# Ledger of designs, part 50: designed miniproteins, single chains, continued (2)

Each design is a single chain, and the fold is of that chain. pLDDT is the mean over its residues in the fold that is shown.

## One batch from the design tools (miniprotein)

Design m5706
Fold by ESMFold2-Fast:
Structure m5706 (fold): chain A 56 residues (1-56)
Amino acid sequence: MPSAEELLQQMEDARAAGDYRTALQWLVQALQAGGLSVDEASDLADRLSDEQGRAG
């Protein structure tokens, strides 16, 4: 089973590549793995959504 740290690394890799859809999927998995607080997940999701919105 991947660790929450590994899932967050996948999220950052996808974000750096501009693949915000994939980044959000990894973020959800990291939250479900319990290595991320709800507040941290909410902040990251808002940032990813804002970055995607600025690109469109």
Scores: mean pLDDT 79

Design m5707
Fold by ESMFold2-Fast:
Structure m5707 (fold): chain A 109 residues (1-109)
Amino acid sequence: STRDELIRSLMPHLSPEQQKIAQLYLEGKRLEASVEDAKRIYKLLKKKIEEIKNSKDSQLEKEMRLGSVLVGAASAITVLKKEPKSEEIEKQYKELQELADQIVEEIEK
């Protein structure tokens, strides 16, 4: 975001009190973006799993494609683990972990 970049560039010129407010704002915007990214990734991964299941691909090709989706889920979980603990982050974490567990079960069949 151009506004967020501008705030970061102005940070050294702010008073200590203004710096604290700006840091809280940027952390809040980053957290909001992380939650929205997690929701978007979850939706895309879930759609991809259904596309793979319904495809005419061989069992081996389906397992390889599901493995790629699992890597995507694991990457999203790793990003969320770096965020401060909040109810919304914890909810997105649980949904992605449950999705990852479902993929593992499908591969192990």
Scores: mean pLDDT 77

Design m5708
Fold by ESMFold2-Fast:
Structure m5708 (fold): chain A 76 residues (1-76)
Amino acid sequence: SAEEAALYEELLGLSPDELDAREAAFRQQILEENIALTEKYMKGEISPEEYLKKQKELQERYKRMQALFERARAEG
């Protein structure tokens, strides 16, 4: 997407230390989103089917972003 292309270009401009810090912040955000999703499921605010679907979407987003960070690190 245009957003992923823009993010990738941004990551290419970062130093190794800045890239590591950005990746750590991203991992923390994903963890917080996972916790929030699990809390909604435990409170009965979403169905088991919706929970599994959203978990899969979150995992796929995590994998795509990890791949972007790895590519930026290899290119920089």
Scores: mean pLDDT 85

Design m5709
Fold by ESMFold2-Fast:
Structure m5709 (fold): chain A 94 residues (1-94)
Amino acid sequence: APPLVLTEEQKRILQEAILRFLQRAIENPPKSREEMEALVDEVLAETVAAHPELTEEQVAYLRERLLRVAEATFNSSLEELELYARIAQHEIAA
């Protein structure tokens, strides 16, 4: 499929969702892929509730991006998770 073009607002929504996921993963690291996917779905559901204007295609894209972040953080050290959270905070602030 062609790449989905995100607005600056939609990019910020994605970055905020990534940060929320990372913060929760740092507080209570998922012990299995099932717990990781459940955390992704929890963060996604909260994001959709806050942003009802998101289309199904945009929600699917957010889920894919959150799953990629989750896969990267699964088995990561606490220091790596904290670094990822700092990067996400900087991207939101920029």
Scores: mean pLDDT 75

Design m5710
Fold by ESMFold2-Fast:
Structure m5710 (fold): chain A 57 residues (1-57)
Amino acid sequence: MAQTERDILEASKELGLDPRAVLEAGLAGLEAQDAARPSPGIRAAIARLRALLAALD
């Protein structure tokens, strides 16, 4: 797992937030951005978040 994804999960746990809900909100935001302004970086971020959500199952 990349450092950024790990940091998001740890921060969510520390704040008492549901990590899945935080990641799903982030994914929805990135998908909206890709729809408005497609870019390789946004698509890569979407793929990473989807993989991380799948790993939580």
Scores: mean pLDDT 73

Design m5711
Fold by ESMFold2-Fast:
Structure m5711 (fold): chain A 78 residues (1-78)
Amino acid sequence: GPSRREQALAALEAIERRWAEFEPRLRLTAEVARAIAEHLVAHPDASDEELFEVALRTLRERGEEETVERLEAQRAAL
């Protein structure tokens, strides 16, 4: 079957091809998904913790500090 890298590349192509179809309120979620997929293309062996940090970094870069605080609190509760 396809490698993890090939699956990540296919996901990126699908996200970019359909970017204009996303409603504005869903674009932030799509931006986070894209950042994770881009990281997985470069680092197919990335841990879940590493991918979580990619998501948090993307949210901080978009000024979504309240969302970052909530996700960090949820992670600490696990």
Scores: mean pLDDT 78

Design m5712
Fold by ESMFold2-Fast:
Structure m5712 (fold): chain A 55 residues (1-55)
Amino acid sequence: SLEKSMLNHIRRIGKRTGDPELESAMIKAVKEGFEKGLSNEELSLRIQQARQQVQ
């Protein structure tokens, strides 16, 4: 599924960066986006915003 593919991609980013806050924020954005039925475009924007919010 698209959700599973996105979550796997985020997990790879988390392993590469070693930033658990970044990984957690992006996972939350994906899960909430799918739960709310957001479009792929809106989901992409939410993930981008989550990246920007991590210190």
Scores: mean pLDDT 76

Design m5713
Fold by ESMFold2-Fast:
Structure m5713 (fold): chain A 81 residues (1-81)
Amino acid sequence: AAEEAAQTVVNAVVPLLEAGETDPETLRAVILVALHEAGVPAERHERVAAAVMDAIERGLAAGLSPEEIGARIREAVIAEY
């Protein structure tokens, strides 16, 4: 389900943000692996990953915490799933 995919992405990305990882290529690679592990169809990976990256970039620009960015990531995955 979309909620399970969202939780998988959040669980993969939020710890990296807490560790100070902001490299877009690293984050995107982790998102794509998480989507694959969650069983999201391959044709949706680029669309969902783009939405998640947008949520991360906007959250970082706004000074949101990793946990707050995690909530935005969940919304992005559910919306694009």
Scores: mean pLDDT 88

Design m5714
Fold by ESMFold2-Fast:
Structure m5714 (fold): chain A 66 residues (1-66)
Amino acid sequence: SEVEEAAERFLAGLRRALSISDVMRRIAKKELEEVTGVKIPEDASDEEILAIAEEHRELIGEEVLK
């Protein structure tokens, strides 16, 4: 579905951003917070951030398509 494809695209971008730089990591975290409405701690691990994204996969896909 378009929602699933949008979610996968967002998650792929998030995974890449987390591995590039602190600046990209900060931007990606802010985008995830804005899309999900969930506050992410500044010291959150990559694993924790990705777990939050996976938990909100359907919502992310829906918001990306708006």
Scores: mean pLDDT 82

Design m5715
Fold by ESMFold2-Fast:
Structure m5715 (fold): chain A 111 residues (1-111)
Amino acid sequence: MEEILEKIRRILEELLTLFENGELKPEELQKLLEELRKELQKVLPSEELDELMRELIVRINDIATELEENKEDKEKRKDLIEQARAWLEEFLKRIEEAIERAKEKGLPAAE
């Protein structure tokens, strides 16, 4: 469990780094999302996993689009990155809460 949570944290930190660098490569983003899904499958039920991944993908696509549209606006990009950081911190907390809830209820993981 703890090892899986550390892997999830690392993946989310790498996602934030991609936003901060302003060089969001679709291939690198997709790889991180696939790695995150594989780790979450070990600890979350399928329904909660699918919901969390859907929310994350929508938010990432929105941020990536806004960053590309504001590529030359340094202040707007900074604000978007700060919003992404805050959202990812909240998202990690929601993952931890979902894992504890599933564990308390004895719900099977998706894997």
Scores: mean pLDDT 79

Design m5716
Fold by ESMFold2-Fast:
Structure m5716 (fold): chain A 71 residues (1-71)
Amino acid sequence: SVEDLRRAGRAFMDVLDPDHSGEVTARQIAEALDLSVATVRRFLRGKRRVTDEELRRAWAEAGNIPLSVLD
């Protein structure tokens, strides 16, 4: 679901910014995943319908997050 993907996105942010310093932005995530900033922001807000498979693979690749964590 989109909510599960938002949760995964927050987990991805925790990996990149474990201290929650705010240094990791939607822009940095977008750059890492080769997505638009608007897409990442809509995603975290749950406003975009997305294919689970597409994002799981993108996040696994960019953040070295095992696909099993996203399942």
Scores: mean pLDDT 55

Design m5717
Fold by ESMFold2-Fast:
Structure m5717 (fold): chain A 58 residues (1-58)
Amino acid sequence: MQLSPEEAARAAASVRAALERAGVSPEGRDKAVQATAAGDETAGLRAATLAMHADGSA
């Protein structure tokens, strides 16, 4: 999928916040955020959707 640099940065911040709220370890959330920011769209997207799903079911 095609993410703009702005969208990628926003997604990374959103993923960090959502994973933090979901209780994911600092190691796990840092890796997901780094993947998103680095432009690894597949890993970043998957991490974001999983985190948002967990937050949505809170």
Scores: mean pLDDT 64

Design m5718
Fold by ESMFold2-Fast:
Structure m5718 (fold): chain A 76 residues (1-76)
Amino acid sequence: MEVPFELEIAKLEYERKVKELGEDSPESLATKAAIYAVEGKFEEALKLVDKALEIDPNNPRARLVREHVLRMLGKE
């Protein structure tokens, strides 16, 4: 499901982070995971956010997305 303002913010953030930091940066991975979560691709989102947290365990976006995805998958 699309949430217009959330998805547009995520797309803008993803494009900026990819240009500045590259696709494999923790910020880019966390932003892509958020987009996948909005699209209902929770398993794919979890894989991306786990990678982001391996690189930067204190990334606030990655932490937030991981909590959301785990709740949607029926985990804590």
Scores: mean pLDDT 75

Design m5719
Fold by ESMFold2-Fast:
Structure m5719 (fold): chain A 60 residues (1-60)
Amino acid sequence: SSSEKEKLREEARKVIDTLKNSTNQAERDAVIEKLRASSELLDAMTEIVREQLEKEKALK
């Protein structure tokens, strides 16, 4: 689909980055609240994580 899915994937990448790299609990809590509020965002994040794991298995 269009730019709306692209925006969701960009937001999901920011969420993943925050959860992986931020040591600030308030920042982590904020992105978790975003995930609770949007099933579409959670789905996009799940898709990106699965894609990353698949690439790691396929690539040396």
Scores: mean pLDDT 79

Design m5720
Fold by ESMFold2-Fast:
Structure m5720 (fold): chain A 75 residues (1-75)
Amino acid sequence: SSMEEERKKLIKQLERKYVSSYSAKSINEAGVYASERILEINPIGKEHLERSKEALKKNKELEEEYKKKLEELKK
């Protein structure tokens, strides 16, 4: 049915968004770690660390949002 096709399309889109947000989160986690190490040897890294933490927070929120929506659609 057209309704089943629409559901599959939405699931596929949300899975792609979830994977993208998960990958972005992992990259930003690595960025925070690297920035914290740089800050240990150069205080100028503090601004970069704060920006990396903000990006990580946003990506974690998006990951949880997509995960929740995906769980609802798969039930």
Scores: mean pLDDT 74

Design m5721
Fold by ESMFold2-Fast:
Structure m5721 (fold): chain A 56 residues (1-56)
Amino acid sequence: SEVNLRVALHDLKLSEEELRELLAKPEEEQIEFLMETFGLSRERARRAIAEARRLL
């Protein structure tokens, strides 16, 4: 991870509550959502999810 939760939330333009809802989905769906919605690479999306899970 290269960002803390607050930085990740700001970068993704998601609220903490919206991020918690996203993290309740299967991990592959979380990754695909971030890739399709925000144009992130798979690796960047995976790292953002891992960091968010670590900090929540």
Scores: mean pLDDT 69

Design m5722
Fold by ESMFold2-Fast:
Structure m5722 (fold): chain A 75 residues (1-75)
Amino acid sequence: MTEKEKEEALKKISEEYLSRTDSPHAQELGELLKSLTVEQFEELVAFAAELGREQPDISEEEALEKLLEKAKKLL
């Protein structure tokens, strides 16, 4: 994946989260994603993958909360 493809992926994911008007955590994550660099986004993706492996039964809301904490630490 090229740098440009990573930037486009970050933008699409941000827009998807921002479209979730019924989830304030998803919308907050979408806003934070706009402020992340490609490198910070890659760290967040790696964290999300690890979280999914360690806690496959985690709720979406709990996963979003942990992703928000990680994103805030990356800034």
Scores: mean pLDDT 78

Design m5723
Fold by ESMFold2-Fast:
Order: structure tokens, then C-alpha cells, then sequence
Structure m5723 (fold): chain A 87 residues (1-87)
């Protein structure tokens, strides 16, 4: 069914765009390792290895409240765009 393929394409496109914005934000904050990890998730998908590495990096370099807020804003915008595209 073509509709499911279209939904997957929209999801993948919006996810990649959101991850790219998050990576830029992390680099501006000096968190280059987390930015690279976010981009790897976009290219390879979320694997257990990437999840473990992300957890370790977050524990070593906890995100500021301001940075968490900006990431949450990008996530909410991506969710709204996805919902709008599915209507």
C-alpha cells in the first residue's frame, strides 16, 4: 500500500531534518561528540550501540536547561510537521 510508504518517507525526511538541526545546536554548544552521534542515528538508525554511546555522553556532558529546551522545541516542531503532513 503506497500510503504506508509515503508516511515512512515523510517520517524519515522530517526525522533527518530534525536531527540535523539538533546536531547544529549541539555543535554551537561545543558538544561535537553528541552532534556526530545524532547524525549517525539519522544515517544508520537507532541501534543499541548508539543508544549506549548517547547515554554515556549525556552522563559525561549533561545538557544545560537552555539546550534541552531548544532540542525539545525542535522535536515539537518536527511532530507538528509530521502530523500536518499526514492530514
Amino acid sequence: MKEEEEKKKIYEELLRKALEKVAELLRKAGLDRLAELVLEVGEEGATDELAERATAEFERNPLSEELKKEIAEIEEEAKKEYEKALK
Scores: mean pLDDT 71

Design m5724
Fold by ESMFold2-Fast:
Structure m5724 (fold): chain A 130 residues (1-130)
Amino acid sequence: EEIRKKAQELMEKGYSVEEIAKELGAKKVPFDKELEALIYAMMGDYERAKKLLEEYDPNNAEGYKRIGDVLEKQGRYDEAAEAYSKAGEIYLKQGKTDEAREWFRKASEAYRKAGNTEKAEELQKKADEA
């Protein structure tokens, strides 16, 4: 929580992701690939955040959830929905069917907020069938 608050403050001051990472590291805050992905998401760079998780921690459903939450707070509902959908797919692969259903529903709601009715209906169907 304090890490996210500091990253947001530095982002609002115009710091780059590399400068934010260095500042957080200098304060002896643990820095890892999930935190780096979260910082990219806070800066609105979902593509880099997604690539980092896929490359270094592809089964991290919690990481995708946190990225989705950040993007939703920024009003980036399409990207938030994609992140939530990836969390649902990871839970489904792990046999966690109830969690998969929850995250597919959340992805559907985010797509509706984005005005993407077709994808919202697709994710609702995935939730109902999982």
Scores: mean pLDDT 77

Design m5725
Fold by ESMFold2-Fast:
Structure m5725 (fold): chain A 70 residues (1-70)
Amino acid sequence: SELEERLAEAERELRELLEEDPSLADSGHVKFARGALASARAALEAAEPNLESAETAIDLAFGMLRLARE
């Protein structure tokens, strides 16, 4: 699905960011992004998937990853 593809993209962006700069693992933005990605995964993997919650969490993760790169 589109949301599963977007979640995978956000997870890849986090992985690439931490490969480039492992010290960012403890930054507030990266910690928040990890939490948002976990929430998105939980929402998609639920017995009744919550697509709106997943989309919101993915958007928040991308926003936090962008701030972490600045």
Scores: mean pLDDT 85

Design m5726
Fold by ESMFold2-Fast:
Structure m5726 (fold): chain A 69 residues (1-69)
Amino acid sequence: MLGEYDERVLEAEKALAEKGYSSLLDKIDGIEDSYFFSLLRELAEEPEKIEVDGIFDEKNEAAFEKLLS
């Protein structure tokens, strides 16, 4: 849910910041927000596989891993 803490979101935000996307993230605090999901979707090769639904699930995690490869 948007506005909820998720440890996977925190790890993903940290990884994106290390790749140089820290300025495009609102906060690196593990809180699910629209900025994080919008950025992840824009950077993905297959944006349709990333749901902007406020849930960092297995599907979003797989897309994120591919994005960082």
Scores: mean pLDDT 62

Design m5727
Fold by ESMFold2-Fast:
Structure m5727 (fold): chain A 68 residues (1-68)
Amino acid sequence: MAEGQRLADAIESQRGLSPLEAAERLVKEGRLEDAIALLSTAISLSTTNDERRELNEKLIKVLKKLQE
């Protein structure tokens, strides 16, 4: 499915970037649902409280933008 291919591309492009940078790129492209999926995955994989807090703040901002 087309959405599956887009998500796979987002995951691939993240390999050299921080999750925050990858999510910001997806937001700029208008791929808000992909950015949410990427951030949620990054939060579950994060090892520090500071990283989780930053990812959660970004996720909330993307969710607010999606709901506008």
Scores: mean pLDDT 71

Design m5728
Fold by ESMFold2-Fast:
Structure m5728 (fold): chain A 83 residues (1-83)
Amino acid sequence: MSKEEQLKKTIEHLEGLYEALKARAAASTDPRVKRLLAEAAELLKKTTEELRKALEEKDYDKAFEILRETDAQLQALNDELRA
């Protein structure tokens, strides 16, 4: 699989995850859970926009750095959610 194809599939996957997190945030009755899920969704929205720009510029190194930073931020939010 090419780096371009891999990145396109990753963006599509993250867009799907964004919609799922938005729906889960809207359905949540716990204000803390709702806030954390909404923050995760907004992070994914920003990430997919940055990844689409990197894909257009064919800057795959930048795209993978963005993914690495986003993964770390999502892990931190998930750890807070589970606390």
Scores: mean pLDDT 84

Design m5729
Fold by ESMFold2-Fast:
Structure m5729 (fold): chain A 74 residues (1-74)
Amino acid sequence: SPLERAMAELRALLAEHRKELEEMLKQNASEEEILRKVVETLERMLAVLESTPSADPDLVEAVRRELELARELL
């Protein structure tokens, strides 16, 4: 289903995000650089959810709120 494909894509995005953050920490990335990467990942996740028929509206709102918070912390 479109929802199952979207959930698989989100899981892949989260796995890549984790690897990228681990590498950034090894490279002594700044808090600002880490927050910019978090914003980038949340924007990509939100795009997947907004393009997905039958995405859970509560999940879409949760990701949107996390993105707003991350942007405020930058």
Scores: mean pLDDT 86

Design m5730
Fold by ESMFold2-Fast:
Structure m5730 (fold): chain A 92 residues (1-92)
Amino acid sequence: MPSLEELLRELKEALEEAKRATTSPEAQELLDRAIELVEEMIREKPSKEELLEKLKEISELVDQAYRLSDGRAMPHLLRAGELIAEAIKLVE
């Protein structure tokens, strides 16, 4: 299985692709916040508790972006959701 760091990098890539694909400015702002949280986790190597809290926040941002986005962003947002679920399993 990939490392947590590899999953976080893949998550960032999926979020960046979703941001490029979405036509919703509101979804782009939500995805920018999600990208910032992933970058903080990669840079700062936070505690298990902080990682779980940030991953849950990213999951909520992705869910909101999914509701605002068209079909072009959907596969990238679904991939982001799957990567978040795998990261949570590795941290638990």
Scores: mean pLDDT 85

Design m5731
Fold by ESMFold2-Fast:
Structure m5731 (fold): chain A 71 residues (1-71)
Amino acid sequence: SAEIAAAEAHLEGLRDLAVREYGVDPEEVDRLVERAKAAIREYLETGSEEAFKEALAAQEELTALVREAAA
């Protein structure tokens, strides 16, 4: 629970940064956030290495989106 809450807070922070500061379309960001959240939850429930890697990949794509919007 605490692990999910911390990870989701981080993702929401990146989402807010992208949308509020850099004008990224919320729909684009929300797709990546939901993908990351789903992967995090699956990893915590099943311990799947594939789910862990997917969560990292989604977070990296979200971070790249913020960097591109900030450029």
Scores: mean pLDDT 79

Design m5732
Fold by ESMFold2-Fast:
Parts: C-alpha cells; structure tokens; sequence
Structure m5732 (fold): chain A 81 residues (1-81)
C-alpha cells in the first residue's frame, strides 16, 4: 500500500540520518540522545508497518518488546563508543 511504502521510506531515511549523525558526534551523551530519540521513532514506524501488514496483536506486542530491548542495547553501545 502507499501508506506502507511511505512509512518504509521514512524509516530508511531516519536510519540513514541517525547513522550519519552518530559518525559526526563524539560526545557520548549526545550520541545517547540521538539513539534514544531516533531509535524510538524507528521502532514506532516498524510497529505501524507491521500492523498495516496484518500482524496479530500478539505479534505486534512481541515485536515491540524485542524492539525495546534492542533500543536499550543500542543506547548502551552508543555510550561506550
């Protein structure tokens, strides 16, 4: 659908912007902010795409839980690098 295609494009763009910002950002606190804020937005876009593709409520909940765990790990990595 056009909505799914638009969300996929936005997700790809945000991911590219995040990686570019992280390459240019040396301050660990600023890196954490970038990952936390943009990572949250990416997760919400992925959840919305999943819902529009007909995923069950259970599948969406499991995906969100795993996404939250991955986001916490990404924040930890951003602080250390």
Amino acid sequence: SAEVEALREERRRLAEEMYEQLKKTKDPEKRVEIVRETGRRLLELEVRILELQGASKEEVEEFREKGEERLEEDVRIAREL
Scores: mean pLDDT 86

Design m5733
Fold by ESMFold2-Fast:
Structure m5733 (fold): chain A 75 residues (1-75)
Amino acid sequence: SALEAEKRQALQGAERLAQQLLAQGEATGDGEAYRLYAQGVLLAAQGELGDPETGAKKFAEAKRKFEEGMALLAA
């Protein structure tokens, strides 16, 4: 269906952004921080496209990954 195609495109967009973040981490030497950001992006996309209850948990996990990545870049 059209909705399934839209969800697939959104997930592919998140996957592409995650790969760009991983490449950025490799280029800057901040691989661990950008790996956490990539995980956060994928978790947030899964949360947005899933059920509200599952989404809340995925957003909480995404937030934790972003916070961990920020802490590494601040050190």
Scores: mean pLDDT 83

Design m5734
Fold by ESMFold2-Fast:
Structure m5734 (fold): chain A 83 residues (1-83)
Amino acid sequence: MELSLELLEKELEEEFKRLFEELKPKLGEEAAQEVVDEGRRLFEELMEETKAKGLGAEGVKRALEEVRRHIEERARELLEELE
């Protein structure tokens, strides 16, 4: 389980890195970093909820999906403010 969690966290970190590089030229470094940091904080909160509820790998997957959705929505909102 720990190895699987580390692998999922590594995949999420790679997605954060890609998102940062995509947003940086449009939003600027500060705003891009804020979106990534918000996603990391949400992941920590959802992981604590997953542990508290005794959810296994499926709970972790749902947490990752929620984080990805939140980051995409937040990035969209910021980009709309520029249009």
Scores: mean pLDDT 74

Design m5735
Fold by ESMFold2-Fast:
Structure m5735 (fold): chain A 97 residues (1-97)
Amino acid sequence: MVEEAERLIEEGEKAYIAGDYKEAARKFEEARRLLTEALGPRHPRVARTQALLGEAYLKLGDYKKATRWYQEAIEAAPDSPIAQAAKAVIEHIKALE
């Protein structure tokens, strides 16, 4: 159900821009579920949605959940630009603690 997942990502991005990071995370999690069902767990679109979840949790100050979602994004598309960006963010989070 890729089309519904894309709509949820748009709604999540709107919530993120409005500063509602909790609602953004909820929308991105539902989009991730739908994309995983449609495309499997190892797909660039799944990785992108997991990176968006990481960004939302970073804004919430939940570094543990942010790190988990970035790790999932790396696992979903390990040789992607998204994985490279996620690795850099994880290293930055470690430096903040």
Scores: mean pLDDT 86

Design m5736
Fold by ESMFold2-Fast:
Order: structure tokens, then C-alpha cells, then sequence
Structure m5736 (fold): chain A 94 residues (1-94)
């Protein structure tokens, strides 16, 4: 396969989401929010369809808000949904 900027950005975004999930599970809410913001910034740069990009960014924004409100179960669910959609969106963009 070709060296693709999209593959690099996908990997970095998934790492950021995974780190945010682990931080949240450990009670590091501030670290989780920082990881989610990093993932959001990476996704904004990715050449995905507008619909997929808007959905992923919405899930990340909702995860940040849920984490800030102490709704950790909802935040973890939204992080998982964002990661799953990101993988599918990248596959569609190829």
C-alpha cells in the first residue's frame, strides 16, 4: 500500500482516543479532555467526507462535555463510537 497521510492521521487520532479512554478510566479527567482535543484537531485535518467528519467531531465534542459533567460511562461510550466511526470513515475515503 502507498504511504498515505490518511493512514498516519488515523493512527495518531486512534492513539489519542485510546489514551483519553485510559485516562478517564483512571480518573484523570483533565488528561482525557486533552487527549480528546488532540483527536479532534487531527480529525479536522483528515480528508474524510463532510458527513463522516461532522459525526466524528460531534461524538468527540459530546465526549468532552460528558467528561466535564462527570458522566464518565457516557464519555467512554462516545469515545468508542468515535473510534469505530473513524475507522469506517477512513475505509470509505480510500
Amino acid sequence: MEIDELDVLETLALIALTMAKKDLERGNVEGAIEGLKIARKIVEKMPLSPEDKERILSLIDRAIEAAKQGNYEEALKLIDEAGDLLVRAVDRAR
Scores: mean pLDDT 86

Design m5737
Fold by ESMFold2-Fast:
Structure m5737 (fold): chain A 58 residues (1-58)
Amino acid sequence: SLERQYVSALSAEDILESGERFSEEMAKKDPKFKESAEASRRGRELARKRAEELKEKL
């Protein structure tokens, strides 16, 4: 259902937000993680957009 998809998307967004923060901290300590931090940011942006689109359908 849309409700289950939305809840799942919110959970994914929370997890990816934590991952982005961690990756950004790692990139500050070691520049080799900079690309990983950018990938994490992109993933979080996509997850947020998905959650917003699902919310509009509810």
Scores: mean pLDDT 79

Design m5738
Fold by ESMFold2-Fast:
Structure m5738 (fold): chain A 82 residues (1-82)
Amino acid sequence: SLLEKIEKELEKAKDENGYVDFDVFAEILSKYTGYSKEEIFKYAIKNYRDQIKVIDGKLVIPLEVAKQIARDLISKKEEEER
């Protein structure tokens, strides 16, 4: 499934502490969902801002949160095609 492809790429992109670089996360989701990186950034900030972290001057997102946003956006895309 599309979701399985996204989750696999996110798992490959995670660091040793379970974080994904925010820009890399947005690039992966944009590639597979067709949403722009800007739309993905806006969605993540609006719904998961307190779970997005700054580590060593770098914006990062926990893998499980990244996977949840992927599920949210796939569900939203499916609803838009009804």
Scores: mean pLDDT 83

Design m5739
Fold by ESMFold2-Fast:
Structure m5739 (fold): chain A 70 residues (1-70)
Amino acid sequence: MEELREEIQKLLTEIGKKYGPEAAELASRAVMAVLAGDEETAKSILDELKQKYPEARELFEKIYELAKKM
């Protein structure tokens, strides 16, 4: 659990550095939605991220899958 949290945090930091703080905040909200069990909201946010930053789709999918494992 702690190792997954650290990996997610590193990915969020990478997103913020490459795509800006708004992208990192939105990705963080998707992670929080997954952890809260709100799959519908998490998918909606993930789709918005993929639309705004299509070049980072694989990175967003990876962070989402890691959040689901927590």
Scores: mean pLDDT 80

Design m5740
Fold by ESMFold2-Fast:
Structure m5740 (fold): chain A 109 residues (1-109)
Amino acid sequence: LLEEEERLIEEKVPKLRERYERLKEELLKEGVPEEEAERRARREAMLEAGRELLPAVVRAVEALVERGETTLDEAIADVEALLAKAAPEFRPYYEELLAALRRVKEARE
């Protein structure tokens, strides 16, 4: 599941490699060991990419709702379940996605 999400982010977000390299260089300048810097830079770049895709994900959910394939309440519940199971480093992404979907619901009221 997570690996499929990472692949989608890599395909859809331009300059993911450039973001990774920049973050890695910044961590190395702070004295972080190379292997740890690579791991942290990759994680952070993927989280930034996920946040950049957030408007597209929200639009995709709205399209599914419009087609009658799901409801906003069901989509919100699914994201809440993902947030509950998410590793601590990925929680901010799901919290932002959840907030965005809740704003869409409020705007329709």
Scores: mean pLDDT 71

Design m5741
Fold by ESMFold2-Fast:
Structure m5741 (fold): chain A 94 residues (1-94)
Amino acid sequence: DRERRLRLIREREERVVAAALPLAEAAYAAGEDPEAVMAELLEKVMGEDASLLRTPSAEKQEENEAIAAERLAALLALSEEELEAELRARLEKL
């Protein structure tokens, strides 16, 4: 079911953000910029999938939309078990 897979992909992104939040909070307590730390962690974990999380800039909208569409299609081809395994592998990068 496409709708169920789209929901899992969205929840996957939310789970990555939730896992990164404690690290950003620790950075804030250490006097670092939590937004900068969060951005670095999300880029490190999501890589090419960062385009799914970000709204494309006006200058790069067409390019970013193409990357997001290609990556979304690849994720939609995965089973629920494969999506969970992929998320687990990405979370290990944190």
Scores: mean pLDDT 69

